# Ledger of designs, part 57: designed miniproteins, single chains, continued (4)

Each design is a single chain, and the fold is of that chain. pLDDT is the mean over its residues in the fold that is shown.

## One batch from the design tools (miniprotein)

Design m13971
Fold by ESMFold2-Fast:
Structure m13971 (fold): chain A 91 residues (1-91)
Amino acid sequence: MSEEVKKKLEELLEKLEEEVEKLKKKIDPEEQKKKFEELLYEIRELYQKNSSLLTDEEKKEIQERLNKLNEEYAKLVTPEEYEAELAASAA
């Protein structure tokens, strides 16, 4: 059922958001990055496999949420930010 797929995608998106929050707090960057990538892969696979069961509105909502999370993740893992962190640690 589309409701089951939507619920599973929502749960995975919530887990992805949790890993982004942990990355912001710098709790365990390597583990959070790995978990983010694993969750993103699972979400994309589930979305692609079940896209025919989702309405255009549901697809848009999921894509918008994924795009926001990908943008946040990209900001946290940019080379410039990584270099700045290394410089701060060397001070």
Scores: mean pLDDT 74

Design m13972
Fold by ESMFold2-Fast:
Structure m13972 (fold): chain A 98 residues (1-98)
Amino acid sequence: SVTVSESGGGTFPEGSTVTLTKTASGSGRVLGFVWLLDGQELPPRAVLTRVSERSAQLVLTNLQPSDTGVYTSVVVYEDDDGRVGLATGSGVTLTVSS
């Protein structure tokens, strides 16, 4: 099974840049990474980069109050039996102060 963890949340001023990182752990092949904001699509200016086989980053520049929320990571993986599964992180909270 695969477990995913997230880091980089907190409170940041409007106009700043933040990097959120997710890391997959455990057995299984990571097929892809998805980020969600409050269970929905990310802000259009979000930049997603897969930085290793088990890690990806989400960069948000010029933070706006609308970027405030819980950023949850979903990892699509293949287990040792060749079955596709999903692992969901607990999320990181980002708060943008005006």
Scores: mean pLDDT 82

Design m13973
Fold by ESMFold2-Fast:
Structure m13973 (fold): chain A 92 residues (1-92)
Amino acid sequence: METVERIREDGRRAAEYLRRTYGEEAAEEMEEVGEALARLAEAEAAGDEAAKAEALRELAEALRRLAEALAPVDPELAARVAALAERAAALA
């Protein structure tokens, strides 16, 4: 329970940082990343491998959208986020 709440709170703080630095589109995609991470943590706690795989696919998609939103303003960060998306997809 505490881990999922912490992930959601960390996601909200990261989204607020991105909103101030890169704008609203990056913030919205970061909120989706935070939600996918929270779902992944819930699936791990439940021992549900199917839900974990689904959450990893959602995480990969959210990370790809975040990378696309970041590409015009921070292409180096966008490339790192895109690499994380590929790793999340490989784990699904």
Scores: mean pLDDT 83

Design m13974
Fold by ESMFold2-Fast:
Structure m13974 (fold): chain A 63 residues (1-63)
Amino acid sequence: MMEGVDLSDPEVAAAVRRLEDAMDRLRSATTRQQILQAIGEALRAMGDAVGVELKKKREEKLA
């Protein structure tokens, strides 16, 4: 048994936090440069979260 540390959940939580931070920066951004940067970071975080979700879903289905 693992020591109560969720290997998948921490990654998802971290990605979600990063995404929310990027969204906040996007809302505060007034320059196109800042907006593009924030969008890029948000897309990367979203991709990471989706990857973890897909892996977790496959594991849940197999059980």
Scores: mean pLDDT 67

Design m13975
Fold by ESMFold2-Fast:
Structure m13975 (fold): chain A 66 residues (1-66)
Amino acid sequence: MKLKELAERLAKRILEFAKKTGNYDLFLKQVEAELESYKKMYEQRPEVYGDLYELNKLVLEILKKE
């Protein structure tokens, strides 16, 4: 599915950059903070932010698996 594939690509890019800089924990916390922001936007307008919230949730799940 397009959304899952996009999430995997974004997560890989974040992981590569985090490994290169040694800041994995900081990037993980940033993604968690962004997900909380998208969750609030989703609660206000689910028809607009549903895909964005789901994408960021999938990215976080992939990052935590690493």
Scores: mean pLDDT 77

Design m13976
Fold by ESMFold2-Fast:
Structure m13976 (fold): chain A 120 residues (1-120)
Amino acid sequence: MSNKEKVEEIIKLVEEAIELLEKAIEELRKLAEDPSLSEEERKEYKEAVEFLEKKLKELKKLLEELKKAYENNAPVEEVSKIVIKALEVLKLAITVLPPEYAKKIDEIGEKIAKLREELQ
């Protein structure tokens, strides 16, 4: 794969991670409003939603930066720095995600990290 093709694949993987985070946030919002749950449980889900919404916003900004770097044929070092920041956001999101979403995001993060290491 060329560096350009590797960056295109990283962009697709970040887009997949964004879609999964949006789905997880929606499920957690429903739990935060569930009247069958305790007030303490609902508060914990609300705090998880607020944290994940902040991480989603950060990840979306990094995706736009990554797309711009790709379009401008930015140096590998510049692209790699953006990708590292995206991986840090994903790692923090995993700490509050439901286990099934955490596993999927971790697998995406591992694929992104491998592609970044293969950049020339």
Scores: mean pLDDT 90

Design m13977
Fold by ESMFold2-Fast:
Structure m13977 (fold): chain A 70 residues (1-70)
Amino acid sequence: MTVEEANEELKKILKSDDSNEVIKSAVEGFLKNYGSSKEAIDYLKLLSKDDSLSPEKKDIIREALKKHEE
């Protein structure tokens, strides 16, 4: 899967009615597989500011990014 395809799939999951546990797993899996890519990190940072996402989903993204950058 390309980074572009992974970005599209992650966006679909984040905009779904899936549980916060599923969303957290998807974000963590995305960072594990694509976190070495600047494009993937930049996209995830963009999603963390997306007003169409709930505050809880944005918090999941921010927490995962913080752990990855440490």
Scores: mean pLDDT 79

Design m13978
Fold by ESMFold2-Fast:
Structure m13978 (fold): chain A 87 residues (1-87)
Amino acid sequence: SMEELEKKKEELIKLLREKGFSDHQIEEINNDLEYLESTLPSEVFLEIVEKVKEFLESLDPNMPASEQFLKLRQFLSEEKKKALEKL
């Protein structure tokens, strides 16, 4: 549902803030997510949001936020590629 999707997006943004991501870094990730939301079916987009959250939670909590950001950007790039190849 749209309500569930918005809740999951809000949870992901909150997690990014808790991990020490800057407002600029969060905006870059949010822009990537908004592109995917507009391009993919809602169910596929929700699966990607969940995968991103699980990936972020799997990272070493002691890793610098800058390194976590680079790893997240790479992960999201690969997930975007996989999802778009299935269209």
Scores: mean pLDDT 83

Design m13979
Fold by ESMFold2-Fast:
Structure m13979 (fold): chain A 75 residues (1-75)
Amino acid sequence: SLEETLRRARELARRVMSPRDVRTLDTVIDLVLKQKDTDPEGSITMLESMKRHAESRGARELARALEEAAEEVKK
């Protein structure tokens, strides 16, 4: 589920990202869960932006989880 994928992303972020980046991801996750049905394109854009940030930090597992979340929003 989207909720499980985002929970996994949050857990991964806590291990590899800065506290500031974790707070940013938490905000993105909350917005995606609230607006995925009314603004799916905005939700996908935010998740793809966080994925690119994770990739720039070498957090490949986190980037994959964020990509999975974006694909789940597209359904």
Scores: mean pLDDT 85

Design m13980
Fold by ESMFold2-Fast:
Structure m13980 (fold): chain A 74 residues (1-74)
Amino acid sequence: SMEEFIEQLRELYKEMGERFQAKLEAGDKEGALEVVRETVERILELAEKHLSPEVVEQIRKALEEGLKRLEEDL
């Protein structure tokens, strides 16, 4: 369900944020990007379990654009 997706998404974002920050503080920009890529994969797997294919496709496009911008900023 959408509600279960949102709850699990919040946990994934918190875990990602902590791991991402730790990598950046260590000077590991490539490791920080890998944490985000891994989290994007986990978010999409979760979305496919709980959401319609049309909504999953919109989430995929948004995450791919976000990752591309993050790679440009790092």
Scores: mean pLDDT 83

Design m13981
Fold by ESMFold2-Fast:
Structure m13981 (fold): chain A 58 residues (1-58)
Amino acid sequence: SLKEQILEITGKERLTKEQALEALEKLGADREEAERLLDATGLDEVTVEQAVAIYKLL
């Protein structure tokens, strides 16, 4: 699952913006689009579940 892949990449359930961007980019997401979506959340940290939701919007 995407959640398991992000956990394997990061080793963490709470991700900084940079950690979330790196994980999404490794999964094949466009970095610029992922960064815009992460910025739109207004959050300093996201959960793996939130990162999965962002990936599905890309």
Scores: mean pLDDT 81

Design m13982
Fold by ESMFold2-Fast:
Structure m13982 (fold): chain A 85 residues (1-85)
Amino acid sequence: MEARRRELLAREEELIERLRELLEKDPEAAQAILERVAALGRERLPRLEAARAAGPEEGEREELRVAEELLRAMEEELERAEAAL
Protein backbone atom coordinates (compact mmCIF):
# COMPACT_ATOMS: atom_id res chain seq x y z
CA MET A 1 0.00 0.00 0.00
CA GLU A 2 2.74 2.50 0.93
CA ALA A 3 4.58 1.82 -2.35
CA ARG A 4 1.36 2.60 -4.26
CA ARG A 5 0.90 5.84 -2.30
CA ARG A 6 4.50 6.86 -3.12
CA GLU A 7 3.89 6.17 -6.82
CA LEU A 8 0.72 8.30 -6.86
CA LEU A 9 2.46 11.15 -4.98
CA ALA A 10 5.35 11.13 -7.48
CA ARG A 11 2.86 11.27 -10.39
CA GLU A 12 1.00 14.12 -8.69
CA GLU A 13 4.23 16.13 -8.29
CA GLU A 14 5.06 15.61 -12.00
CA LEU A 15 1.55 16.68 -13.06
CA ILE A 16 1.65 19.78 -10.82
CA GLU A 17 4.91 20.84 -12.49
CA ARG A 18 3.41 20.33 -15.97
CA LEU A 19 0.30 22.27 -14.91
CA ARG A 20 2.47 25.15 -13.68
CA GLU A 21 4.23 25.29 -17.08
CA LEU A 22 0.86 25.24 -18.85
CA LEU A 23 -0.44 28.01 -16.56
CA GLU A 24 2.34 30.30 -17.83
CA LYS A 25 1.76 29.42 -21.52
CA ASP A 26 -2.04 29.05 -21.56
CA PRO A 27 -3.74 30.11 -18.30
CA GLU A 28 -7.24 29.44 -19.68
CA ALA A 29 -6.41 25.82 -20.54
CA ALA A 30 -4.80 25.30 -17.12
CA GLN A 31 -7.87 26.73 -15.36
CA ALA A 32 -10.24 24.53 -17.42
CA ILE A 33 -8.24 21.41 -16.45
CA LEU A 34 -8.37 22.36 -12.75
CA GLU A 35 -12.15 22.89 -12.96
CA ARG A 36 -12.74 19.55 -14.71
CA VAL A 37 -10.59 17.57 -12.28
CA ALA A 38 -12.25 19.31 -9.30
CA ALA A 39 -15.70 18.44 -10.71
CA LEU A 40 -14.65 14.80 -11.17
CA GLY A 41 -13.41 14.75 -7.56
CA ARG A 42 -16.77 16.02 -6.32
CA GLU A 43 -18.58 13.31 -8.35
CA ARG A 44 -16.41 10.68 -6.58
CA LEU A 45 -17.29 11.89 -3.04
CA PRO A 46 -20.30 9.50 -2.60
CA ARG A 47 -18.07 6.52 -3.50
CA LEU A 48 -15.44 7.64 -0.98
CA GLU A 49 -18.06 8.14 1.74
CA ALA A 50 -19.59 4.69 1.12
CA ALA A 51 -16.16 2.99 1.13
CA ARG A 52 -15.09 4.78 4.33
CA ALA A 53 -18.35 3.71 6.00
CA ALA A 54 -17.59 0.09 5.01
CA GLY A 55 -14.27 0.16 6.87
CA PRO A 56 -10.77 1.67 7.01
CA GLU A 57 -9.27 -0.84 4.55
CA GLU A 58 -12.09 -0.32 2.03
CA GLY A 59 -11.79 3.44 2.49
CA GLU A 60 -8.05 3.33 1.82
CA ARG A 61 -8.48 1.18 -1.30
CA GLU A 62 -11.17 3.48 -2.71
CA GLU A 63 -9.10 6.62 -1.91
CA LEU A 64 -6.21 5.18 -3.94
CA ARG A 65 -8.55 4.23 -6.82
CA VAL A 66 -10.11 7.71 -6.88
CA ALA A 67 -6.66 9.35 -6.71
CA GLU A 68 -5.53 7.23 -9.67
CA GLU A 69 -8.67 8.17 -11.65
CA LEU A 70 -8.13 11.89 -10.96
CA LEU A 71 -4.43 11.75 -11.88
CA ARG A 72 -5.25 9.87 -15.11
CA ALA A 73 -7.87 12.49 -16.02
CA MET A 74 -5.36 15.27 -15.38
CA GLU A 75 -2.71 13.47 -17.48
CA GLU A 76 -5.13 13.14 -20.42
CA GLU A 77 -6.20 16.80 -20.24
CA LEU A 78 -2.59 18.01 -19.94
CA GLU A 79 -1.50 15.86 -22.91
CA ARG A 80 -4.27 17.36 -25.05
CA ALA A 81 -3.52 20.94 -23.98
CA GLU A 82 0.25 20.54 -24.47
CA ALA A 83 -0.32 19.07 -27.97
CA ALA A 84 -2.25 22.25 -28.88
CA LEU A 85 0.61 24.61 -27.90
Scores: mean pLDDT 83

Design m13983
Fold by ESMFold2-Fast:
Structure m13983 (fold): chain A 73 residues (1-73)
Amino acid sequence: MGLDLSSLDRQQRADYQAKIQKALVDMARKGTKPEDIRKKFIDEFKLDDKTADFLVKMVERIRKSRKELEEKT
């Protein structure tokens, strides 16, 4: 995921990244608005604006990939 969380130990960092990954997938499934995705990551995970914007783009990418998989079925 490429998040630099230098203040956390290896285990805490892995758990935190797993929670972010789960949130990305859940938001992609629910069709959450980009502004709401960004706000949730900033408020819940205390992420920087740049990181939150990157994660918004990742949710959109996951949503697109999921749609392509459903159309292939």
Scores: mean pLDDT 70

Design m13984
Fold by ESMFold2-Fast:
Structure m13984 (fold): chain A 91 residues (1-91)
Amino acid sequence: MEEDVKKLIEEARKGIELAQKNISLAEQYKKEHPDKKELYDKAIEEFRHALTYYRLALELAEDGSKLEDAKTVLEIANAEYKRAIDLLNEA
């Protein structure tokens, strides 16, 4: 139980860090390649959505009483993050 909580917290925290880093990178790429602005804007929006869900997963995991909800929200965050990465790679 404690070990599962630690894993969920670590995964959510890592997701937050990666989403924030990729938002910063996408904003930089958008400035360097204004012709691809629409693709970078879509990627940034999906990374922001992923960030919101990673933060929610972290809060649920830290509560400890809603671990299954935390897992579900983390899966949603990971799906949104993957979509954002796919958009960033298409740009």
Scores: mean pLDDT 84

Design m13985
Fold by ESMFold2-Fast:
Structure m13985 (fold): chain A 70 residues (1-70)
Amino acid sequence: SSLNLRLIEKQLEWAKKHGDSLEKVAEYLKTVLGYDEKTVEFVKKQLKDALDTLLKLGKISEEEKKKFLS
C-alpha cells in the first residue's frame, strides 16, 4: 500500500541518517537496534518500495536510488 509522499520522504530521510546505503542501514538495525532478520528484511523492503515511489514521482534520481542500493 502507498503511503502519502511526506511519509515516504521521511522514511528515506530517517534511513539516510543511519546509513549511506541500504546495507549500512540494515547493519544499524541489526547491531544498534537489535532487530531480528525478518524485521530487518521487512524494513529493507519498505525502503526499496519508498525509493521506487520517490523515483516515479521525480523526487530522486536513478543515480541516487542506485547509489543507496549499492
Scores: mean pLDDT 79

Design m13986
Fold by ESMFold2-Fast:
Structure m13986 (fold): chain A 71 residues (1-71)
Amino acid sequence: MDEDVEIALAEIIYGIGKATGDYPGAAEQLLKFAEKLKNEKVRNYAIDLALEMARDAGDEELVKKAEEFKK
């Protein structure tokens, strides 16, 4: 999977979360997806989307988990 496809998949997961209102679920899926990404820039992009959704949900545990993924 190339980085353009990986970016598109991250944006689809984010878009589904926004459309359904399942911000915590979408954040969890973005973090699981990021674990499979070899390109650091694309991985960090997916983590940033997850962090945004976790913050929008007010889920402090997911925010902390997403921040740990960036280390």
Scores: mean pLDDT 82

Design m13987
Fold by ESMFold2-Fast:
Structure m13987 (fold): chain A 69 residues (1-69)
Amino acid sequence: SMEERRKEALQKAIENAKKNLEAVKKSDPELYQLFEEALKRMKEAKTPEEFLKISQELLDKYVEKKRKE
């Protein structure tokens, strides 16, 4: 079903985020901290909308930081 596919996509997104975190940890510790916090919140997301909201918050913070640099 579409609901099961959304949950599967959510799980895969979280796993990919974990792998990307390992690479970021060595190159950018500040970004690592921000991403790790968001990933913890994403794991607790019960719906795709909740996951999307957390992802958008992370992106907004990242864009704001980069815009100021």
Scores: mean pLDDT 71

Design m13988
Fold by ESMFold2-Fast:
Structure m13988 (fold): chain A 116 residues (1-116)
Amino acid sequence: MELSYEELEDFVGALRGLVLYIAGVEPSVRPAAEQFLAELDKLLEEARKNGKIDVDKFIEKVREMFDRILAAVENPEIQAILREFQERVIKALRERDLPAFTAAVDEAMARIHEVA
């Protein structure tokens, strides 16, 4: 399965919003967040040059980077929310369901706001 550059931009935009929000509420996450954002920029540049990217490659990178964020989170309530979110995000990416993906991101941010 392949994502077009336009589809990838939409998913990356939502994911950037979440990553930046977590870095704002959890200072321990900032180095992992900066690395995640840099990897997202690399994926966008690859997709821009080729017009598309392999969805499995994108999912693998998201999973890897998200695990690094989870390892850096010190607040156990935020960690629990992000573990639930990771499952929902990976499912939505695999199904190419942008509305489900953005809904999961928005819900995760709202729940983190209640405990941060």
Scores: mean pLDDT 84

Design m13989
Fold by ESMFold2-Fast:
Structure m13989 (fold): chain A 68 residues (1-68)
Amino acid sequence: DNARKAAENMAKRSTEVHGAAATIAGADVTSENLAGQAAGDKAYADEVERALSKTSPGGQGNAAFAAG
């Protein structure tokens, strides 16, 4: 639980600090990665799966339900 909360806080801070730069880079990289993922880019897929693994499904569901 503490590890999950720490990871979430770190991700949020990283997003805020590097939001603009990451968004611009992400948009350009995403365009090329769309074609790469269609070809089967496992490296990128693994990173996405790792990010999802860090988040508890129950936690996300509860947040959405509590918010509305």
Scores: mean pLDDT 51

Design m13990
Fold by ESMFold2-Fast:
Structure m13990 (fold): chain A 61 residues (1-61)
Amino acid sequence: SSEEVERRERELLTRAAEVLSQDELAALFKELADMQKAGASLEEVLAFLERRVREAEARRA
């Protein structure tokens, strides 16, 4: 299951890199790091990342 979580994270980060600017990516990585420091679960981090990617993709559509 950890391998599938890592695969999903890589897929979402790849999609983020395609739709977000470098500044937006830097802000996203900071938010992800802050969430992890605050004790957020991997599921919460992935859900946050997926939401951000979908919102960015919708803005480009």
Scores: mean pLDDT 82

Design m13991
Fold by ESMFold2-Fast:
Structure m13991 (fold): chain A 69 residues (1-69)
Amino acid sequence: MSKEERLKLREEALELSKKDKEIKEKLDQHQRELTRRYLAGEISAEEAEEEALKFMKELIEEYKKKQEE
């Protein structure tokens, strides 16, 4: 994933979190879990970053799909 793609994904997730409280809670919970795992030595900083971006992408896609129903 390019640096520009990563920034765009983070901005899109942030905008969704402003519009939807459930999205904000899910993002906050996932970020806390990744931070805890990183501090526990279970994952590297790079792995935590990749996992966060993957979660943001999946969350955005799920939100869009749910809005169609």
Scores: mean pLDDT 79

Design m13992
Fold by ESMFold2-Fast:
Structure m13992 (fold): chain A 78 residues (1-78)
Amino acid sequence: SSMEEQELQQAREAEEFLEQMIRERVSGEELVERARQALENGDRFMLGAIGAAATRLREETEPEHLEEIRELMREMSR
């Protein structure tokens, strides 16, 4: 399999989890806890999906939780 096939599989898995978080209307507090776990595990794809879910749920998510998730994403990028 090509590297492109592996990247597509990872993207599909991240998208599926993203859709699940949105469908279940996961709380900002839970998204923060999941983001901390993703950072601790070095899981960039999962952390990206959590950030996207928080953005999609922004009207239902406290601003402080959105900022905390953004900070965790910045830490992953260092």
Scores: mean pLDDT 78

Design m13993
Fold by ESMFold2-Fast:
Structure m13993 (fold): chain A 100 residues (1-100)
Amino acid sequence: LKVEVRWTSGETIEAKVTELPGKVVAEATFPPQELRKGDLFSASVLAKTKKNTLKIIGGEEMEVVFETSANEGETVEGAARQTAPEPVMVTIKAVVEGEL
């Protein structure tokens, strides 16, 4: 399973995947950048699994949280809820549940 995460700036990062019992966690950390309200974070599932639920959780002081189901080729998105006053480092955690 491969997960790519993108920030509004167009930067795309292949996430680090960790397998846990009954789920897979993918994490991508972006270098410090200006975070503006409405900035989009998206995660794309690049490999088919039997069932996927993808949750994107933004780290640090700015949360971007949403939940949806994704399969091969599907993209899921979340938006920043507020503007940060200074550049921040954001970690997106995607949780994929199901058979790998």
Scores: mean pLDDT 60

Design m13994
Fold by ESMFold2-Fast:
Structure m13994 (fold): chain A 71 residues (1-71)
Amino acid sequence: VRLGERALAALQAFAAALGLPPVTAADVTSPGGGRAVEAAQEASGVPSQGLPRDGAEAAAKLRAAGLEAEA
């Protein structure tokens, strides 16, 4: 799975807000990381939308999808 700059930035902002270590492109393109992002998109109800451009909304969607521990 390939993530755009927006998705990576949103995940990094989410991790920083929670005091977690920074998320790298390698982490999110790993099988687990890529699947986690896909799960967040599915949880949003619109898989084709991807992660929002707004980091706060992206963080909320990741948290709602149960990815808080993965981010």
Scores: mean pLDDT 48

Design m13995
Fold by ESMFold2-Fast:
Formats: sequence, structure tokens, C-alpha cells
Structure m13995 (fold): chain A 82 residues (1-82)
Amino acid sequence: MTIEINKDNVDEALEEVKKRSGMVEFAFAVPADVELTELIQPMKEVEAIGGRTLGVTGEKVVLFEVPAEKAEEAIEILMKLW
């Protein structure tokens, strides 16, 4: 099951991550005031910790996966956009 992340649900996403093992899939809702080009560096940081970008939807949702042990760190990287 994919974990949705947005500005309003970060605490819930962090709690859900603690219950997961293996690879965790995320759907990150990009804030309306954030351009997709601003994701280049944060997503490189996510990939550097073992994550993988799966795709981007037409609704500015980035799909990615990370090892559960790195998922909290990945969320912290993305929180820099808020």
C-alpha cells in the first residue's frame, strides 16, 4: 500500500512508516507553489539513500520508493520543500 505525503499529513506518514518493512512506496503531492525543477536536488538526495523515483503523475504527484529504514530520512528531505 502506497503512503501518501503532503504538507498536512507528515506526522501520519511518519507514524505509518514505523510499521513498514522492506521497500515502502510513496506518493508525494508537490506543493502548488513548488516547481517540478525544485525536486531535482531533493530527489537526488532520496536516491542517494537507496530510494528510486518511479514516476510523476499529471497532478504533480511524485511516485517513489525507499527502504523502510530510510523512509523517515526521505520524508525529512522532502519536508525542506515546505
Scores: mean pLDDT 79

Design m13996
Fold by ESMFold2-Fast:
Parts: C-alpha cells; structure tokens; sequence
Structure m13996 (fold): chain A 83 residues (1-83)
C-alpha cells in the first residue's frame, strides 16, 4: 500500500518553494491541495477543507470545520487525534 509519509516527503520541497514565491499561508494552502490530490481526495472535499481552513475561527468551534476535517481524515485513512 502507498504510504502517506512518502507523498508528504515528496511534496515538502515543493511546499518550501511555494513559500518563497507565494508566502507561507498561500504556500500551505497549495501544498495541502497538492498532497490531497496525490492521496486521491475528491475535488469537492479538497475545496471544502481549504474553505474551512481559510475561515477558521480563533476558538476553533466551527462544527462544519470539524465535520470536513473528519471526512478528510476518513478519506485518506488517518485517525482523528481525539477519535
């Protein structure tokens, strides 16, 4: 089976390159998109995840954000930290 760590390691240099060109916040968004696509996430789930990330509250008490994060973790086969 493909290891998620391999995809992340392969994208790390590109994430650093993007940070130099676009700035840290935009680079993290694009790196996340690239990794999620390589892991086979559907485009709608990727866009929902990125939208929730952009609109994250300081208190992190957005039920929609938690739901999207759960779907993301389920799709790529990672357990939630507190699940």
Amino acid sequence: MERIEKVIEEERPKALELAERLGKEEAMIEATRRIARKLGLPEDLIEELLEATRNASIEAEDPRRMEIARRFMETIGLPLPED
Scores: mean pLDDT 62

Design m13997
Fold by ESMFold2-Fast:
Structure m13997 (fold): chain A 114 residues (1-114)
Amino acid sequence: SSAIQAIEEEGVKIFGESFKSLSTEEQLQKVLLHELNHVVALTETLPEEHQDLLDAARRLLELAQDPSASPEEIRAAVEELKALVEKSDLPEEVKAVLLGHLDAALEVVDVMLS
């Protein structure tokens, strides 16, 4: 699909040409974990009043690393974290960066579900 090709092109930009030698499943997993690691790293820099966002981001990363977790469960957890970010009092530029990584993660999960 065009979505799988877009994820491969993005993965090559992030990880280099050797990314093309990975299976589709490995490519999707690697890009998903890359996006969620960015979300965790960003939420780790936030003040203690945003501890709920960090805890949710860490749980989401752990869920995405769990081989027993379904793409449907991962999708639901991404949507829940997006809702928490949108409701937060974070500066709009910080929200935009977090939501950008979460939207990229959703694109990967939606391919896993197709």
Scores: mean pLDDT 87

Design m13998
Fold by ESMFold2-Fast:
Structure m13998 (fold): chain A 73 residues (1-73)
Amino acid sequence: MVLEVVERMAEVQREALELIREGRAEEAKKLFEERSKEILDEVTDPGVRVVAEYAAREAERAIEEEIKRLEEE
């Protein structure tokens, strides 16, 4: 359960990063927002929710850093 949530969040991050590298940063942000919300809304266990929120925060940070990197180049 915990690992499944982390894996799903990592998959969303990977897909978003691929879209950003293709120049589709707006689609990447929308994909992450929609998918991360769905994942978090499915979590009912408080302990799993803490891990899910942490994974979402890390994914969001990675996406923001990649967008910034490409905008500065």
Scores: mean pLDDT 80

Design m13999
Fold by ESMFold2-Fast:
Structure m13999 (fold): chain A 80 residues (1-80)
Amino acid sequence: MSDEELKAIADEIYKKLLEALEKSEEEAEELLEHIVLSLKENYSKEEQKKIIAILRAKAKELGNKKLEEYIDKLEAKLNE
């Protein structure tokens, strides 16, 4: 998969996580579980790492500490 395609996937995940966090932590946790399953089913470990790196860069640009925490949880779940 191209870097542009991985960036598009990361952008979509980022927007969905932000929207879920605005609703509730419960919605964010449910979304996180769905993202983990989707990434494990459809992407290699290398592609998963690239997506996580892009997500972290996006969270840092906004200074959103809670989003960074959820990205850390996502990475931990992907690594079992």
Scores: mean pLDDT 81

Design m14000
Fold by ESMFold2-Fast:
Structure m14000 (fold): chain A 78 residues (1-78)
Amino acid sequence: MASKLASSISASGIRVVALELQPPSAANRQEIIENLEQIIALSDTMLTDVPGLSDEQRAIWQKVRDSAEARLAEVKAS
């Protein structure tokens, strides 16, 4: 269901923010990568598998996916 996907995406996003507030470590970096990959996968599921999304709702989830992909690229480049 869309509500469960949205909750899971939000939880992963909150975890990324919490990890970014911690002192940098290899373990924190790996967990950030894993949570960003999870946000991308769940956002793809939201856009592909959830029927009846409005254009505005679709744009919001696309932006969430694109933001996570951009952040993942930045983390992997450093």
Scores: mean pLDDT 82

Design m14001
Fold by ESMFold2-Fast:
Structure m14001 (fold): chain A 78 residues (1-78)
Amino acid sequence: MLSPEEVADIVAGARATLEELEKAVKEFQETGSVDRETLANLFTAAALHIVAAEIGGADPQTVAELRERLRKLAKEAD
């Protein structure tokens, strides 16, 4: 099982990836400068970080927060 410090690092990585994804979704919607492949790769990276956090034993409320952020971004990218 991962240490609390390792879990915190994964959660931080998930948040950083979500911030990059939020920026990319905004740029995709406003300017079209980000392509669909880049968005798909960032969504995949964010989803993998969230799964890693859950498997690693992150707090269920933290995992739920990260999943909700990803869900909202997926809706905005439609």
Scores: mean pLDDT 81

Design m14002
Fold by ESMFold2-Fast:
Structure m14002 (fold): chain A 62 residues (1-62)
Amino acid sequence: GAAEAVEGAVRAAGGTAAVPADLARRALQHLKEGDAEGARRSLLEAGATEREADAVLAMGGF
């Protein structure tokens, strides 16, 4: 699911953050809409680091 994809990207960046499913879903929805800034903000609010947020954005093609 969406949360698993985001968690995979976070772990690939060296993180161990448990990203809440709701915030992971919102981040992926923002990426689908081309809103990289909204996606990054949602991830940071979930407690992700800047590096982890950048990894998820890279997964989405940003």
Scores: mean pLDDT 69

Design m14003
Fold by ESMFold2-Fast:
Structure m14003 (fold): chain A 62 residues (1-62)
Amino acid sequence: SMSKIKEEISKLLLEGSELGIELHRLQQQARDDPSKRAALQKQIDAITQKMFEISRRISELR
């Protein structure tokens, strides 16, 4: 139903927003502490991949 699609899109948008906040925080930490950059980059890559997947799913539902 259209109602279920709208709810799924809203949920995906919220998840994407939360990941975006976490991504920004990790990017700031990676810039501030070079010794942690490799470990933080792995986390950044994982979050970036999840955000791409969310964007793809939203596009498929619209």
Scores: mean pLDDT 86

Design m14004
Fold by ESMFold2-Fast:
Structure m14004 (fold): chain A 96 residues (1-96)
Amino acid sequence: EEEIKKEILKLIDEGLKLCEEALEICRELLKKDLSREEVLELIGLELDVIGLKIELEKLKKEAEKKASEELLERAKELLERVKEILAELKKKLEEL
């Protein structure tokens, strides 16, 4: 039970760190000479990252009250989603 709580909090902290990295990449990309369509796509990705950050922060509060296997799976799901968006943003940064 204590081990599962530690694992959940570790995954959430990693996810929050990656969200901050993704938001920084969004800011760097928005400084480039982009088409209107590219700007709208980046704003969409930035909003997705903000949403994931809010979900991770809510999950952290819930896990601090009561840890469960369900919360662990949710933390893993959110972390993988953040990694996916971060990889897409890094690819866009390399292409521009």
Scores: mean pLDDT 85

Design m14005
Fold by ESMFold2-Fast:
Structure m14005 (fold): chain A 76 residues (1-76)
Amino acid sequence: SSAEIITRFVQARGRELGFDAASIAAATQVALDYHAAHPLPLATFLTALEKALILLKEANLPLSSLPGLLDMALSP
């Protein structure tokens, strides 16, 4: 399922980026909720999600910024 793929992606990529377990769990929920609200092809969503997670970590942004970063990455 898309939910399973998104969950595993955030777990793997979040660990690589050095997020703690609580941050990974929170980011997973945000990603699942966002994808459910926006019917996007999974490959397109995962590409945007990776960019958003990298920026979130590198710019030390709060997790509350994640939906906005996804909006920007997925804007036409």
Scores: mean pLDDT 86

